Designed miniproteins, single chains, continued (5). Designs and how they scored, part 82

Each design is a single chain, and the fold is of that chain. pLDDT is the mean over its residues in the fold that is shown.

## One batch from the design tools (miniprotein)

Design m18849
Fold by ESMFold2-Fast:
Formats: C-alpha cells, sequence, structure tokens
Structure m18849 (fold): chain A 93 residues (1-93)
C-alpha cells in the first residue's frame, strides 16, 4: 500500500466517522485491511484501541522497547483525536 492510498483511506474514514475516534479507529482498521495494509499498521491501530498484546507485538516487529512503542501509539492516538502536531510529537517521545 502506498502512502497516498493510506492518506486517502484516512480522509474517507474521517468523513464517515464524523469525528468519533472509536468509530474512526474501527473504520481505519477495516479500510487498511482491505488495502492490504502491512501487519505493523494493523498492530498500531489495535494498540491505539488498548490492546496490550498488539503493543508488545508492534515493539518486537519494530525492534524497539515497549516504552518507545507505547509512546508511538500515544502519539498516533493524539493525532487521530485532532491534537496538534506538537502534541503528537511530544506524546510519541
Amino acid sequence: MTPEERERARKEVLELSKGDVEALLELLRRRLEELGADPAELLLLEAARGDEAALRELAERLGISLEEARGLVEGFRVALEGGSAAEAEAAAR
């Protein structure tokens, strides 16, 4: 899946969810799955929904610590909730 296809899927899902973050995460997961998303992208979505097993698997696949993976997931969550880029970057640290 290309970055352009992923961004288009995100925009379409945002319009459908009307800003409901939980609905947005579920629709993003389904859309990325339909587009043949990388397993790491699906793990990021599941971890953002609070799946601890997905968080551990993401950390192992990326070769980073569980703490760093948690930071990435929090940054992603903040970005989806309409947080500023600075807030997302701070949360990902």
Scores: mean pLDDT 64

Design m18850
Fold by ESMFold2-Fast:
Structure m18850 (fold): chain A 72 residues (1-72)
Amino acid sequence: PIDQTPVEIPEEDRKYLEEVDARLEAANDAKDWDTIIAILEEAAEYLKKSKDPVLQQVGELLEQEVEALKAA
């Protein structure tokens, strides 16, 4: 099964995470907390739709962290 490939993140998920990293860097430089939270929320939703169960779990954990940040 392809989803059991060791040590590799799926290419499409890796590309998305690279884009998320760049967007977070820009938002952090602008000190735009609303944008940072929105980016993290979008990333959590994307990861939850991944075919990789590990990334799905990471997405769920990230969603919980985003809710905590929104409540603070």
Scores: mean pLDDT 75

Design m18851
Fold by ESMFold2-Fast:
Formats: structure tokens, C-alpha cells, sequence
Structure m18851 (fold): chain A 97 residues (1-97)
């Protein structure tokens, strides 16, 4: 189901963000992968008419695109915020499965 696919994509994004917190940085490869996965979430959420999920994913994309411009401390705070947002999205999707 497209909703199960969104859940899988969000869980993969979460795992990358957790690894970034552990390493203290978001690598260019990790950034590119999060953007790829986030674009898929946006498209699926739009197709399903899930406006809230699409907007949250768009906000994730905007934040992730700015990560290379941030200091290491600002990146850490941004990643912590992204994890909170992704967890909220996962909870919403799981409640509908």
C-alpha cells in the first residue's frame, strides 16, 4: 500500500538521521539519500491527499538542503528537530495502518 511505503521511507530517513547524530555530522551521501527519500514521501503523500504529511516532508526537505550551510552545533539541533518531526509522521502513519 502507498501508506506502508511512506512508513518504510520515513523509517529509513529516521535511521539515517540517527546515524548522523551518532557520527556528529551529516555527510553529503547521507544528505543526498534523505533528499531522495523525502521527495518520494512528498509525491506519495500528495497522491494520497495527505496534505499534512506532504507539508511536513517539504519542511524536512528545506531543512536538509540547508544543513551544509550550518555550523556543527546548528546541524546537531536541526537533526534533533528532524527526528522529532519524522517520529510524529511515523506515529500518524502507523495509527492509520
Amino acid sequence: SPLEEILQLLEEIKEILRRALDSGQVTPEEQAKILELTDKVIELARELGRDWLARQAEDIKATVERLPELTPEEQRRAVEGLLTTVDAMIDVVREEL
Scores: mean pLDDT 91

Design m18852
Fold by ESMFold2-Fast:
Structure m18852 (fold): chain A 74 residues (1-74)
Amino acid sequence: MVDSIADYLVGLLVAKNYRGAARFIEGLKGKPILKPVLEKAAEKLREQGREDLAELAEKILEDPDKGIEELRKL
């Protein structure tokens, strides 16, 4: 489950659907699955050579509210 949810988030970020990614992450806020999903998404993005997006996912993991705001500004 974490893997398929992370794949969905990766797809949104790679497609530059940052508003969609922000809404998706907002829906996972307060849920125990948010951390493993963001960690897995960052791993997958780094493996794809998208270090910019992997760093973004890691920033969202540290502070989801701040990360969601940054996604909305993109």
Scores: mean pLDDT 84

Design m18853
Fold by ESMFold2-Fast:
Structure m18853 (fold): chain A 63 residues (1-63)
Amino acid sequence: STITIKLTTPAPLLPSAPDELAASYGLKVASVTEERVDTPPADAFNGSEPGKPAWLVTVVGVP
């Protein structure tokens, strides 16, 4: 089975951050997707602000 961790961040993650995040849940990283969003709505994403860029990070982990 896979577990998906989704984050919205105000800056790109450090290169080691996905591995550290997955490890905190007892998982190994299977895939990472990081996408910049230039105009995120504040009510749709945790930690985003309208008019500020945000990064949508999806980490797929396996136990």
Scores: mean pLDDT 71

Design m18854
Fold by ESMFold2-Fast:
Structure m18854 (fold): chain A 89 residues (1-89)
Amino acid sequence: MIQQAQQLLDQAQDYIDKAEKALKEGNLDLAEQYLEQAEQQIVDAIGLIAQLKKQGKYDEAAQLEAQLKVLQQRLNDLRLQLKQMKQQQ
């Protein structure tokens, strides 16, 4: 479960990095698709972290949750940038 949550966070980071690149290249549709993929990985990771807390693995859950918050912030920032770029077209 811990490794599965870490893999989901790693995949979310990869999709966020790809979305950022797509935004820099002006490919808004591709950026939106990558952000949607990142959000799905984040949602799945939240579910696994909640299960870790139910198992009493609070320290492991807290470490994963810290990574999750960084990725959620990046996702939100890129979504705001995407929205602003779409409004300029």
Scores: mean pLDDT 87

Design m18855
Fold by ESMFold2-Fast:
Structure m18855 (fold): chain A 87 residues (1-87)
Amino acid sequence: SVAAELAARLDALLAAMRAGEASREEVIAALQELRDTVERHFGDTPLGRRALEALDAAIRAVREGAPEEEILGLLEFTRTIVRALLG
């Protein structure tokens, strides 16, 4: 399912960030792709709208150089919402 793919992509991004393997530009690109997928498939749902808000906050936090802990927290929150879309 699209929701399962989104959850897997978020898990991979979180793992790469924690390992220090993702550049700022790669994180922004990955978040924008996740946002586009959520908007396309779930943008008209209440959970999808909450996921979009969390992803927009994460993109902004990365661009503004927010602490990694804040960015990771936003992504984990987004992952929780995306997992709710599975069932």
Scores: mean pLDDT 86

Design m18856
Fold by ESMFold2-Fast:
Structure m18856 (fold): chain A 94 residues (1-94)
Amino acid sequence: MEELKKAGEEFLKELEELAEEAFAASPYTGHQLREGIEEIKEALEEMLEDPEKGLEKLKEVLRQTVENVGPEMRPKVEELAKKMVEKLEELVKK
């Protein structure tokens, strides 16, 4: 659980950096990513109480965030989302 929490905190920092980049590209894209980050944060908190259920919610929230973010930022958000899922799934399945 401590490793899961730490990984989640590190990914939230990377998402915040992408949000700053997104706002520089477009206020609309920045807002979409910021809304996604808040939902991702909630899913990460649920994962601390129920790792499997929280992980499934996180996958859905990440999918929606990638779809909603503008095309200029989508590849970077998608790459980070994939990295998050792979790492967090590994930690949950331990």
Scores: mean pLDDT 81

Design m18857
Fold by ESMFold2-Fast:
Structure m18857 (fold): chain A 101 residues (1-101)
Amino acid sequence: NLKEEIIEKVRNRFKSLGVPDELIEKIVKALEDGNLEEANKLSQEAFKTLPKEVREKAIVDYARFLALSGASPEELRKLADEVSKDYPKAAEEIRKLADQI
């Protein structure tokens, strides 16, 4: 199942970046349940646990995994809007990603 494989990539990426396991499992459950609003909210908490230098790339990588799992352009643009104040470069890259779908 492609969606399950992509969710595992999200888990492994956050784990490799040092996000706490308890937060990763909540994000994974939200993604498995198709609750993208909750998954995005929890992922924003996860990004705050990362060093500032890697946050923008982690956010963009997360958005790419969402796109591969079937997230709509509108869902990706909503995520970009949510992160745009603190992470303007990530927001711009996510909007470009949405335009390519």
Scores: mean pLDDT 84

Design m18858
Fold by ESMFold2-Fast:
Structure m18858 (fold): chain A 71 residues (1-71)
Amino acid sequence: GAEEVKKKFEEEVEELAKKRGIPVEEMDLETIIKAVREEALANPEATQEEIDLGVQAVEATFKLVKEGVSE
């Protein structure tokens, strides 16, 4: 469900933050997308299509997580 997706996304963002040496609180959408793209580009077996799909998946998940914030 949405709670499971949110938890998994938060865990992945926290892992990226630790890997890049930045506080998780500074991981906005732009920073997350940049980190995901750079990580994907570091894999020589990744295609441009896979990189683009990964970025789109991150954007979609971020929107779902943000909808869960009651504002």
Scores: mean pLDDT 73

Design m18859
Fold by ESMFold2-Fast:
Parts: C-alpha cells; structure tokens; sequence
Structure m18859 (fold): chain A 62 residues (1-62)
C-alpha cells in the first residue's frame, strides 16, 4: 500500500539522519514512519522502525 511504502521511506530516511548524528531530525522522521505504519495496520514495520531507530540513536549518543 502507498501508506506502507511511505512509512518505509520515512523510517529509512529517519534512521539515516540518526546515523549522521542529526538526532532531532532523525527521531522526528522515524517517529512519523512508525505512526504511519501503525495507521496502515503494519505493526511489524512500526516495531522494526522503532527498534532500529532506538538502537542507532544509542550508538550515536555513546
């Protein structure tokens, strides 16, 4: 679905921003991806984006 594709895009871009150390922008975009995945009914995608974003944010913040 278009919503799932957009959620995947937002998650991917948010996580990439987090890897670049752009924590505020990356967290905001990843959160939008999670919310959109939930709206689309894709709980597995929402969980995956959220878990990866948290892991990357912790790595960058160390």
Amino acid sequence: SALVEEAERLGREGIELLRQGRLEEGQKMATRGVLLALDAGDEALARRIGEEARRVAQEVSS
Scores: mean pLDDT 88

Design m18860
Fold by ESMFold2-Fast:
Structure m18860 (fold): chain A 120 residues (1-120)
Amino acid sequence: ELETIKKLIQEGKANEAVKLLSDLLKKFKTEPNKEKLSAEAVYSFFKTLIEYVSGKKVDITVLYPDIKDAETFALGLKNDSKITGTDLTYSEVLKALLVQAGVSEENANNFIALTKEVLS
């Protein structure tokens, strides 16, 4: 499922990717390891989104040294933490990337709200 979501982003179908990931996150709510599954899925999506928006393969830790793994990323989203060296929260960066990829502001806000819910 994650590979299909990544491919949709790469094809410029960010709204379809958000819909599929949202459906996947809702399924994870019934799993014993829901937080880990959700963290890994959203982090993978975030990395793919950065590569798509930037037009190049990037090492996320070069851009955002604090975002070293899925667990750190999930915790930053859940707590609405600021990324070190910026005035932006993890949620604000994710929203900006989603909008740049062609996701409506409403759909981006709904997706971020769902992500915070499943990581809680």
Scores: mean pLDDT 79

Design m18861
Fold by ESMFold2-Fast:
Structure m18861 (fold): chain A 87 residues (1-87)
Amino acid sequence: SMDAQARRLADSLVALLRREAAELAKTVRTPEEAQAVLDRLRASADAALAKLREQYPDISEEVWAEIERRFAALLEEIERELAAVAA
């Protein structure tokens, strides 16, 4: 189904974003660098969500809301991790 395909692509994109965040976190030494990394990762997440919407415009609102919540939760986790590294 379209919903299943969208979920699989979302899983892949979330995993890629998590790996990107882990690599970029290794370079963070200041709060300003942490903010720059977070801004970049937010832009990557927005681009991933736009790509998902373009490829799967007909998925249910419930599945779309689930995907959006997953990306938001990941960004919250990343923000906390970057704040800890920069402290």
Scores: mean pLDDT 87

Design m18862
Fold by ESMFold2-Fast:
Structure m18862 (fold): chain A 70 residues (1-70)
Amino acid sequence: SGAEKLIAAAKAAGLELPEEVARAIAAGDRETIRRHLATLLHMGLSRDEYAEILGEETAELIEELLEAAG
């Protein structure tokens, strides 16, 4: 599944991505991702680093939600 691929990619890059967040990203569940923005911010990654690790579509989604929150 998309969530399993995201978890595996994050782990390979040394990141701890919660399963709930990975499932929400794969499903485009913006509300659930928004609840976990603090976790995503704590990772300290740039948009380009997110794209490299989790893929372009995931990076774009995270960037949009972080910009909307800030």
Scores: mean pLDDT 79

Design m18863
Fold by ESMFold2-Fast:
Structure m18863 (fold): chain A 83 residues (1-83)
Amino acid sequence: SHMQERIDKLMEEYEKEGLSKEKALSRAIADVLLTEVAGPLIRKLVEEGRLTQEQVDAFIRGLEASDLPEARRLAEEVRELVK
């Protein structure tokens, strides 16, 4: 599947950067969900006027307030995707 091929490619790249197999898989899944699902959906909702920049900013602030490193990374990636 398209999603599986993208995950496999990203996982290989992250393993080459020194991440463990488990961490590489986790990051690959997060990246695919962000780029293929969350990012396009957020962009579409902004384009359709269904989400304001203020609402996007609130979402990013919520993620940045998390104690999870993955949530903080997602916040940065969302910020870049909706520019």
Scores: mean pLDDT 76

Design m18864
Fold by ESMFold2-Fast:
Structure m18864 (fold): chain A 89 residues (1-89)
Amino acid sequence: SKEEVIKWLEEMAKELGLSEEEIEKLVELVEEFLEVYSENEVKGGAIMALTALLLLRLGLASIEEIIETFKKMGFPQEFIDAVKKLMES
């Protein structure tokens, strides 16, 4: 269910040390994408968004490198734009 996806995301993001504000923004984006994409596609996208935030936080990748990688992987432009906003604060 949508509620199960949201709960899973909140628990995962908390374990990864995201702030309450970051979690709220991520939940809003996931709710928006669940209107258009399947639960499995949204879960996959959420994992990639969380990975991007972790790589940025650890200094292992820049915003530009992460965006280029998502473009090469064929992610939709709306997903790329959403993740970019999360990374830019």
Scores: mean pLDDT 79

Design m18865
Fold by ESMFold2-Fast:
Structure m18865 (fold): chain A 85 residues (1-85)
Amino acid sequence: SELEEKVREAIEKAREAVEKGDFEGALEYAEKAVEYAKKIEDEEKALEFVLEVIRAMEKAPPETISRVIGLALRVIGDILDRRLA
């Protein structure tokens, strides 16, 4: 879907930003990627994309990784809460 393509594009841009040392840009792309992933109807795919965002950030400094994990956990919670609604 177009939404899944937007997630993949944001993940690619986050990874490229990490390689360039642009950690603020990487965080912005990671945030966009998890927000797009949150909108994916298939919960399993949405969760897989959130995990891919974390993996894309693995070479970033620990402080940056911690911020991304915080964003990812919030979105994972939102995805899982769909089952309670």
Scores: mean pLDDT 84

Design m18866
Fold by ESMFold2-Fast:
Structure m18866 (fold): chain A 123 residues (1-123)
Amino acid sequence: KKALIVLGSTALNPLGVTEEELIEEGVKIAKELKKEGYEVYVTNEPLADPSIAREVAERTGAIDLSSASFEELRKIALESDLVIFLHADPLRLSPYPEFWEELLKELKEKGIKVEGIGLGKLT
């Protein structure tokens, strides 16, 4: 089983979640998913500081996709059983809403589970 965690940007987060809080939440989620047998991938939203996803990956052994292209990120998301948006609102706060709108549509059509936590709460 594969899971992808998309971490938001603290600069784009109106709830005042700190970088440290976002890293700690990401670490907690990644560790729990690994206990459940998931191969875990982490990324930041495009143009976010890649250090957040990198630190989560380093602390958990998750695979860092923060330097991945949109095509690579889409491929891993579509191969995943679970995609989590952690304090990320890709349809409202991302500079690339069309990419995320298309990807979310494809994930839904393929029956992939999508979860939002905090700002990433998707319906």
Scores: mean pLDDT 77

Design m18867
Fold by ESMFold2-Fast:
Structure m18867 (fold): chain A 74 residues (1-74)
Amino acid sequence: MSPAEQVLLRAAHLGLEAGRLTPELAAELGRIDQRIRAGEPVDFARLEEVLGRILSEEEVRRLLAEIREALAAE
C-alpha cells in the first residue's frame, strides 16, 4: 500500500471507532483511494469535507498534510 492509502485507512478506522463512519462516507473514501491508486488528481476540497465529517478539525489538517506529502514523494 502507498503511504497515502495508509493514511486514508487510518482515517476510516478512527471514524469507525468513533461511530462516525457511515457507509456513504466509507464509499467516498474508497473512491478517493481508487483515484490515488490510479494516479489521478486528488480533489483535496472533497477529501477535506469527507474527513471533516469523521474526524476533528485538527486531525483533518494533519491527515491532509500527510496525504499531500505522500503524493509529492514519487
Scores: mean pLDDT 77

Design m18868
Fold by ESMFold2-Fast:
Structure m18868 (fold): chain A 97 residues (1-97)
Amino acid sequence: SEEEEKRREELRKKADTFEKLGDIYEQMADALAKDPKNKLAALHFRRAAGSYKVAAEHYRRAADSTPEEMERHERLAQKDLAGAQAAIDRANEELKK
């Protein structure tokens, strides 16, 4: 259906968005890691980057899957996004020290 194709396109756009966020947080982690005082913050931002990239993969799998499998892949992506946010929060906590 047109509605299904629109949903698949939205999932592909989410995948692209979160892959780009993963790249941004990797670059941020690399920049922070140059200063030893920011080592723990860099580690947590690198974890966030990894979680965003895994979420992007789940959204791509959702876009290419059956309707039944689509919901499962979306739930996995949402858990990875929650993990990314937790890592960002931890990184910001370390930067305040």
Scores: mean pLDDT 91

Design m18869
Fold by ESMFold2-Fast:
Structure m18869 (fold): chain A 74 residues (1-74)
Amino acid sequence: MSLEEKAKQMGKLIEELLKTLSAEEAERLFKELARIQESSKSLEDYMKKTIEYLLSSKDERLRETGKKMEEVYK
């Protein structure tokens, strides 16, 4: 699977996650993803940091999404 295809699938997983979140929860997620993007040196770095952030979350929905993203990335 190409890096572009991985990014597209990860985007779909974020869209599905957003459907389960409140507006405030979604805003917090977007702010954190924007912070990660700004600190990232490449698309690969952004993808890895996003997966790590989600897996480290206290929220089961975010952790489950992170696990699915890790499967797509590897």
Scores: mean pLDDT 83

Design m18870
Fold by ESMFold2-Fast:
Structure m18870 (fold): chain A 69 residues (1-69)
Amino acid sequence: SDEETAELLIYAAERFAEAAVKDPSKLPLMKRVAEAIKQAAQGMPEVADRVNKAVDELLKKAEEKIKEK
């Protein structure tokens, strides 16, 4: 279902965000993955806003944590 797909996409974004915080050289990869996930979510109108919001929040928090190092 779109809901299950959305949960998997958000889970993937969480893993890439954690990787970028641990290794800031992976931040460009995280940004590319975030854009790919948001693009995929555009095909699922019922969950698109939720996925976009979750991905944007994860990216923002990852960038903030990296700047604190």
Scores: mean pLDDT 84

Design m18871
Fold by ESMFold2-Fast:
Structure m18871 (fold): chain A 84 residues (1-84)
Amino acid sequence: MEEEKRERARRILGDLRRASQIAIDVAKKGTPEQAELLADSLRRAADKAVAEMEKLGMTPYAEEVRRLGDEAVEEIRKIAEEKK
């Protein structure tokens, strides 16, 4: 039970990390509008991941996911601003 929760938490974190990197790469190559849409999509994905972590009782992982999502969304928004 505890190991299952930890493995699920690590998977959620890994999935968000991968999605964040892909979104940043696409934002760099795309338009400012595409970057803004990617930031919104990633924010929703991160919020969902945080909620799943909280349901699992994995508060430290929820905090790490929130931090990762916030950092990635901020980077994408900065990319969008630099293209304006």
Scores: mean pLDDT 83

Design m18872
Fold by ESMFold2-Fast:
Structure m18872 (fold): chain A 70 residues (1-70)
Amino acid sequence: SIEERIEQLEKRAEELKADPNLDPELVASIQRSVEELRELYEKKADPFTINLALLVAEGELLVAERRIAK
């Protein structure tokens, strides 16, 4: 479900906060994207808007995670 995907993204974003090698600004940007996605879901925004926010958050997390996996 969309909620389960959001919960997984929130968990991944929290795990990034624990990494001392990541740029704090990048981590903050990812946190904002995930928080915006949660807010859109809770206020029952249209499915298209929620799906776009979800893709943006997933993309940002993937980029950050690839930097850690170096």
Scores: mean pLDDT 80

Design m18873
Fold by ESMFold2-Fast:
Structure m18873 (fold): chain A 70 residues (1-70)
Amino acid sequence: ASDGGRGGGMAARLGAAGDSAGAATAGWHQYKSGEKSNPEAAAYARQAAIAGQAGDAASARTYGLKAHEA
């Protein structure tokens, strides 16, 4: 069970820290690893990665949290 807690969702953690580039890398990794088991979480992780690549740490954090909760 993942509810946006402290220990999961690396893209969410890096986005919350203001590391947009790190959030992008983590989001892509989470997308690829989760795509087969949890497509909804993978889709949010992909959105976090795209936001991180654009330098939008706030959106990367928001989508990273959604990926962690899904």
Scores: mean pLDDT 69

Design m18874
Fold by ESMFold2-Fast:
Structure m18874 (fold): chain A 77 residues (1-77)
Amino acid sequence: LREEAIRHAERAIEALKQGNVDEALYHLERARELASQLEEGGVAARTAFDKAIEALKNGDVETALNLARYALAVLRR
């Protein structure tokens, strides 16, 4: 679960850097679902992914990238 969430978060960050919004959104949604199943850091990571998804849907790639990076840091505890 945690390792899979980390992989999806890393892929989302890479997609955001490349401007691939559709790929980023897919990986953020998957990371959010996986984070919701975690005990430690799950709430913090899920909330960050939720906010990243909302920012990305509003065209705010910078905010989405920063929130995805924060969520990844939480998962790497």
Scores: mean pLDDT 81

Design m18875
Fold by ESMFold2-Fast:
Structure m18875 (fold): chain A 67 residues (1-67)
Amino acid sequence: SVGLSLSPAAARRIEEATGISSDDLGVMMALGLASARLLPDGTLVIETPEGRFEVQVDPSEVTLVDQ
């Protein structure tokens, strides 16, 4: 299954930007309800049932399991 692995700093940025906890986001991604894409400039694009979010992260602190 596709997953998202985050540093504590990246998780905090995502929670602040989306209002969704990193744990809830992980569950949504496991259920196929959400997706994430990391761009080379450090922009993490997160698509959820609640909307599309763009979060600036350090690319070294984010791992997409199937990327």
Scores: mean pLDDT 75

Design m18876
Fold by ESMFold2-Fast:
Structure m18876 (fold): chain A 66 residues (1-66)
Amino acid sequence: LTPAEADAIVDAVLENARYLLEQGVEVDSKALAGVVRNYLTEKGASPELVDAAVARLEAGIEELKA
């Protein structure tokens, strides 16, 4: 798994989270971060890449909620 592939996954998750928030649905950033972390780890991403991707996801969800 490349950094670009991890970024694409995070971007897709953020787009879905944005849609849900626009519909008034609560988005659990902790649960979503856990799912992304597990998926990237299973795909053989390095711990460093996983941590960077999860941090980007969490920051993106916070920005969407602000």
Scores: mean pLDDT 83

Design m18877
Fold by ESMFold2-Fast:
Structure m18877 (fold): chain A 140 residues (1-140)
Amino acid sequence: SEEELLELETRMARIGLELQRLLSPSELAEELGISTSTLVNNLLELLRLRAKKLGISDELIEELERIFREAIRYLEENPELGVAWLGLIETMLTAAQQLQEGDLSLIDRLQAAAERHRAAGDELSAFIYGQLAELAKKKA
């Protein structure tokens, strides 16, 4: 339900403040006391809920869900890596809003972000910004 998803967001925010570190999917699932599969489904529903409240189109929400699933898979394949989960959701939602607004500079900014993160050895952020840039190119 919407109430359960908002409680999940509140619990994730508390965990982030308490631990002050990046968490893998399995680490976040353990902190929440749920299975990793339940976490993935709940995170996707939370992303969808937040996107709908921001007026993001259903087509663009489907693309965000695809990128988010790919990011989660990347983290599952690289268990030493973690993310700031709410920060990841906010980054994806912000990019989607800018895509809907037709900001032509977005592609160059996302590509530049991907290249900077790759140069810094942050392969996860490079992957996410790269996927958002490819989405922006398809919409242009």
Scores: mean pLDDT 83

Design m18878
Fold by ESMFold2-Fast:
Structure m18878 (fold): chain A 109 residues (1-109)
Amino acid sequence: MEEIKKKLEEWKKKLGEMMEKGSPIEEIRKLTLETLLEIIRILMKKSGKYSEEEIEKILEEVRKLFEELWNKKHMTFEEIIEELKEKFKDDKEVNEALDIVEEAANKGI
């Protein structure tokens, strides 16, 4: 999973730059969401089980729920990850991506 590792390294670098620059929380949120969606896309394409239309549909559902939980519910990142894991519990690739991003956030990857 070298491609995923590179995405996590890019995310950490950009996150650090945004924090140093004093970027708005909305921009940090967008970066985190886009990184999560890219990792989901990589895993779903690698699985070979999904059409491009199915991938785009799942990514749109993840985006909408993430934005709702953060903007309307004012949930923490950890709470958002938990809600996404429950919503997509039957989607192995989505749950794997959520675990990867959560672990990277906790371990400083």
Scores: mean pLDDT 80

Design m18879
Fold by ESMFold2-Fast:
Structure m18879 (fold): chain A 61 residues (1-61)
Amino acid sequence: SIDDIKAESDKLITEIRDLGRRYVDAQRAGDLETAKRLGQQAQETVDRLMELSDQLDSLLS
């Protein structure tokens, strides 16, 4: 449903914000392994958010 897609999107946006903050913290600490892992997780989360955006656009069209 549209409400389910919105709820999942809000969750993913919150996760992206958390991952971004942790990524910056890891870079500042020189923890390149953690930064790489967090960057990969952020990209996967963004990809999922884009898929949900496409689904929402399809339902609203």
Scores: mean pLDDT 86

Design m18880
Fold by ESMFold2-Fast:
Structure m18880 (fold): chain A 60 residues (1-60)
Amino acid sequence: MSEEQKISEKIHELYEKATEEQQKEIKKLEDEFSEKTADASPEERLKLAKELLEEIEKIV
């Protein structure tokens, strides 16, 4: 499994454990991530994915 897939798995686990309000915040961060990565390189996507995971970990 790739590094990106591992990050996605961790985010999914955190989302499942999150409260309804935390899930709303996670969704907002995911939407921002999608906007930032629309034209990004694979390297840039990985960096942004790691930042996304760190922000979600702060919420949950």
Scores: mean pLDDT 81

Design m18881
Fold by ESMFold2-Fast:
Structure m18881 (fold): chain A 94 residues (1-94)
Amino acid sequence: SALEEKIKEIVDTALDEIKKLADQGAPLSDIRGVAQLMAQEVEELLKDEPPEKAAEIVKELKRYALERAKEMNLPEEVIEIIEETFERLIEKIE
């Protein structure tokens, strides 16, 4: 769907920026900032969805993002930030 494509685009854009920051040796706080903005944008797009459906979409996005982050060879601490960001978003929606 157009919504799913837009949400994946947001995640892909955020992961690309996170990779750039990680490669430049940026502080983990900067990486957390990008992840937090990604979560806020995803939450805004899902605001009118039923909570159970929004949570299911975010859980699938978490799986997608973590798989892509590993394929990009992101450091373990950066992958942990991405995972924590999605877990907090799921808890907020549920």
Scores: mean pLDDT 88

Design m18882
Fold by ESMFold2-Fast:
Structure m18882 (fold): chain A 60 residues (1-60)
Amino acid sequence: MPSEELLEKGKRALDGYGTLEVIRNGQLTKENQEKAAERAAEATGVPLALLREIADKGKG
């Protein structure tokens, strides 16, 4: 499992890429959320599955 610091990096990257997808497309869709998670995983090395869980939990 990634360290807490790495998970925080993944979360920040996910939030950043999610914001860029909203700016680019005017809205956050399921497809754009998955794209943001994939980009965050690639950028930080955090497993995609964990970033998807963080994104889902962050939705409320």
Scores: mean pLDDT 73

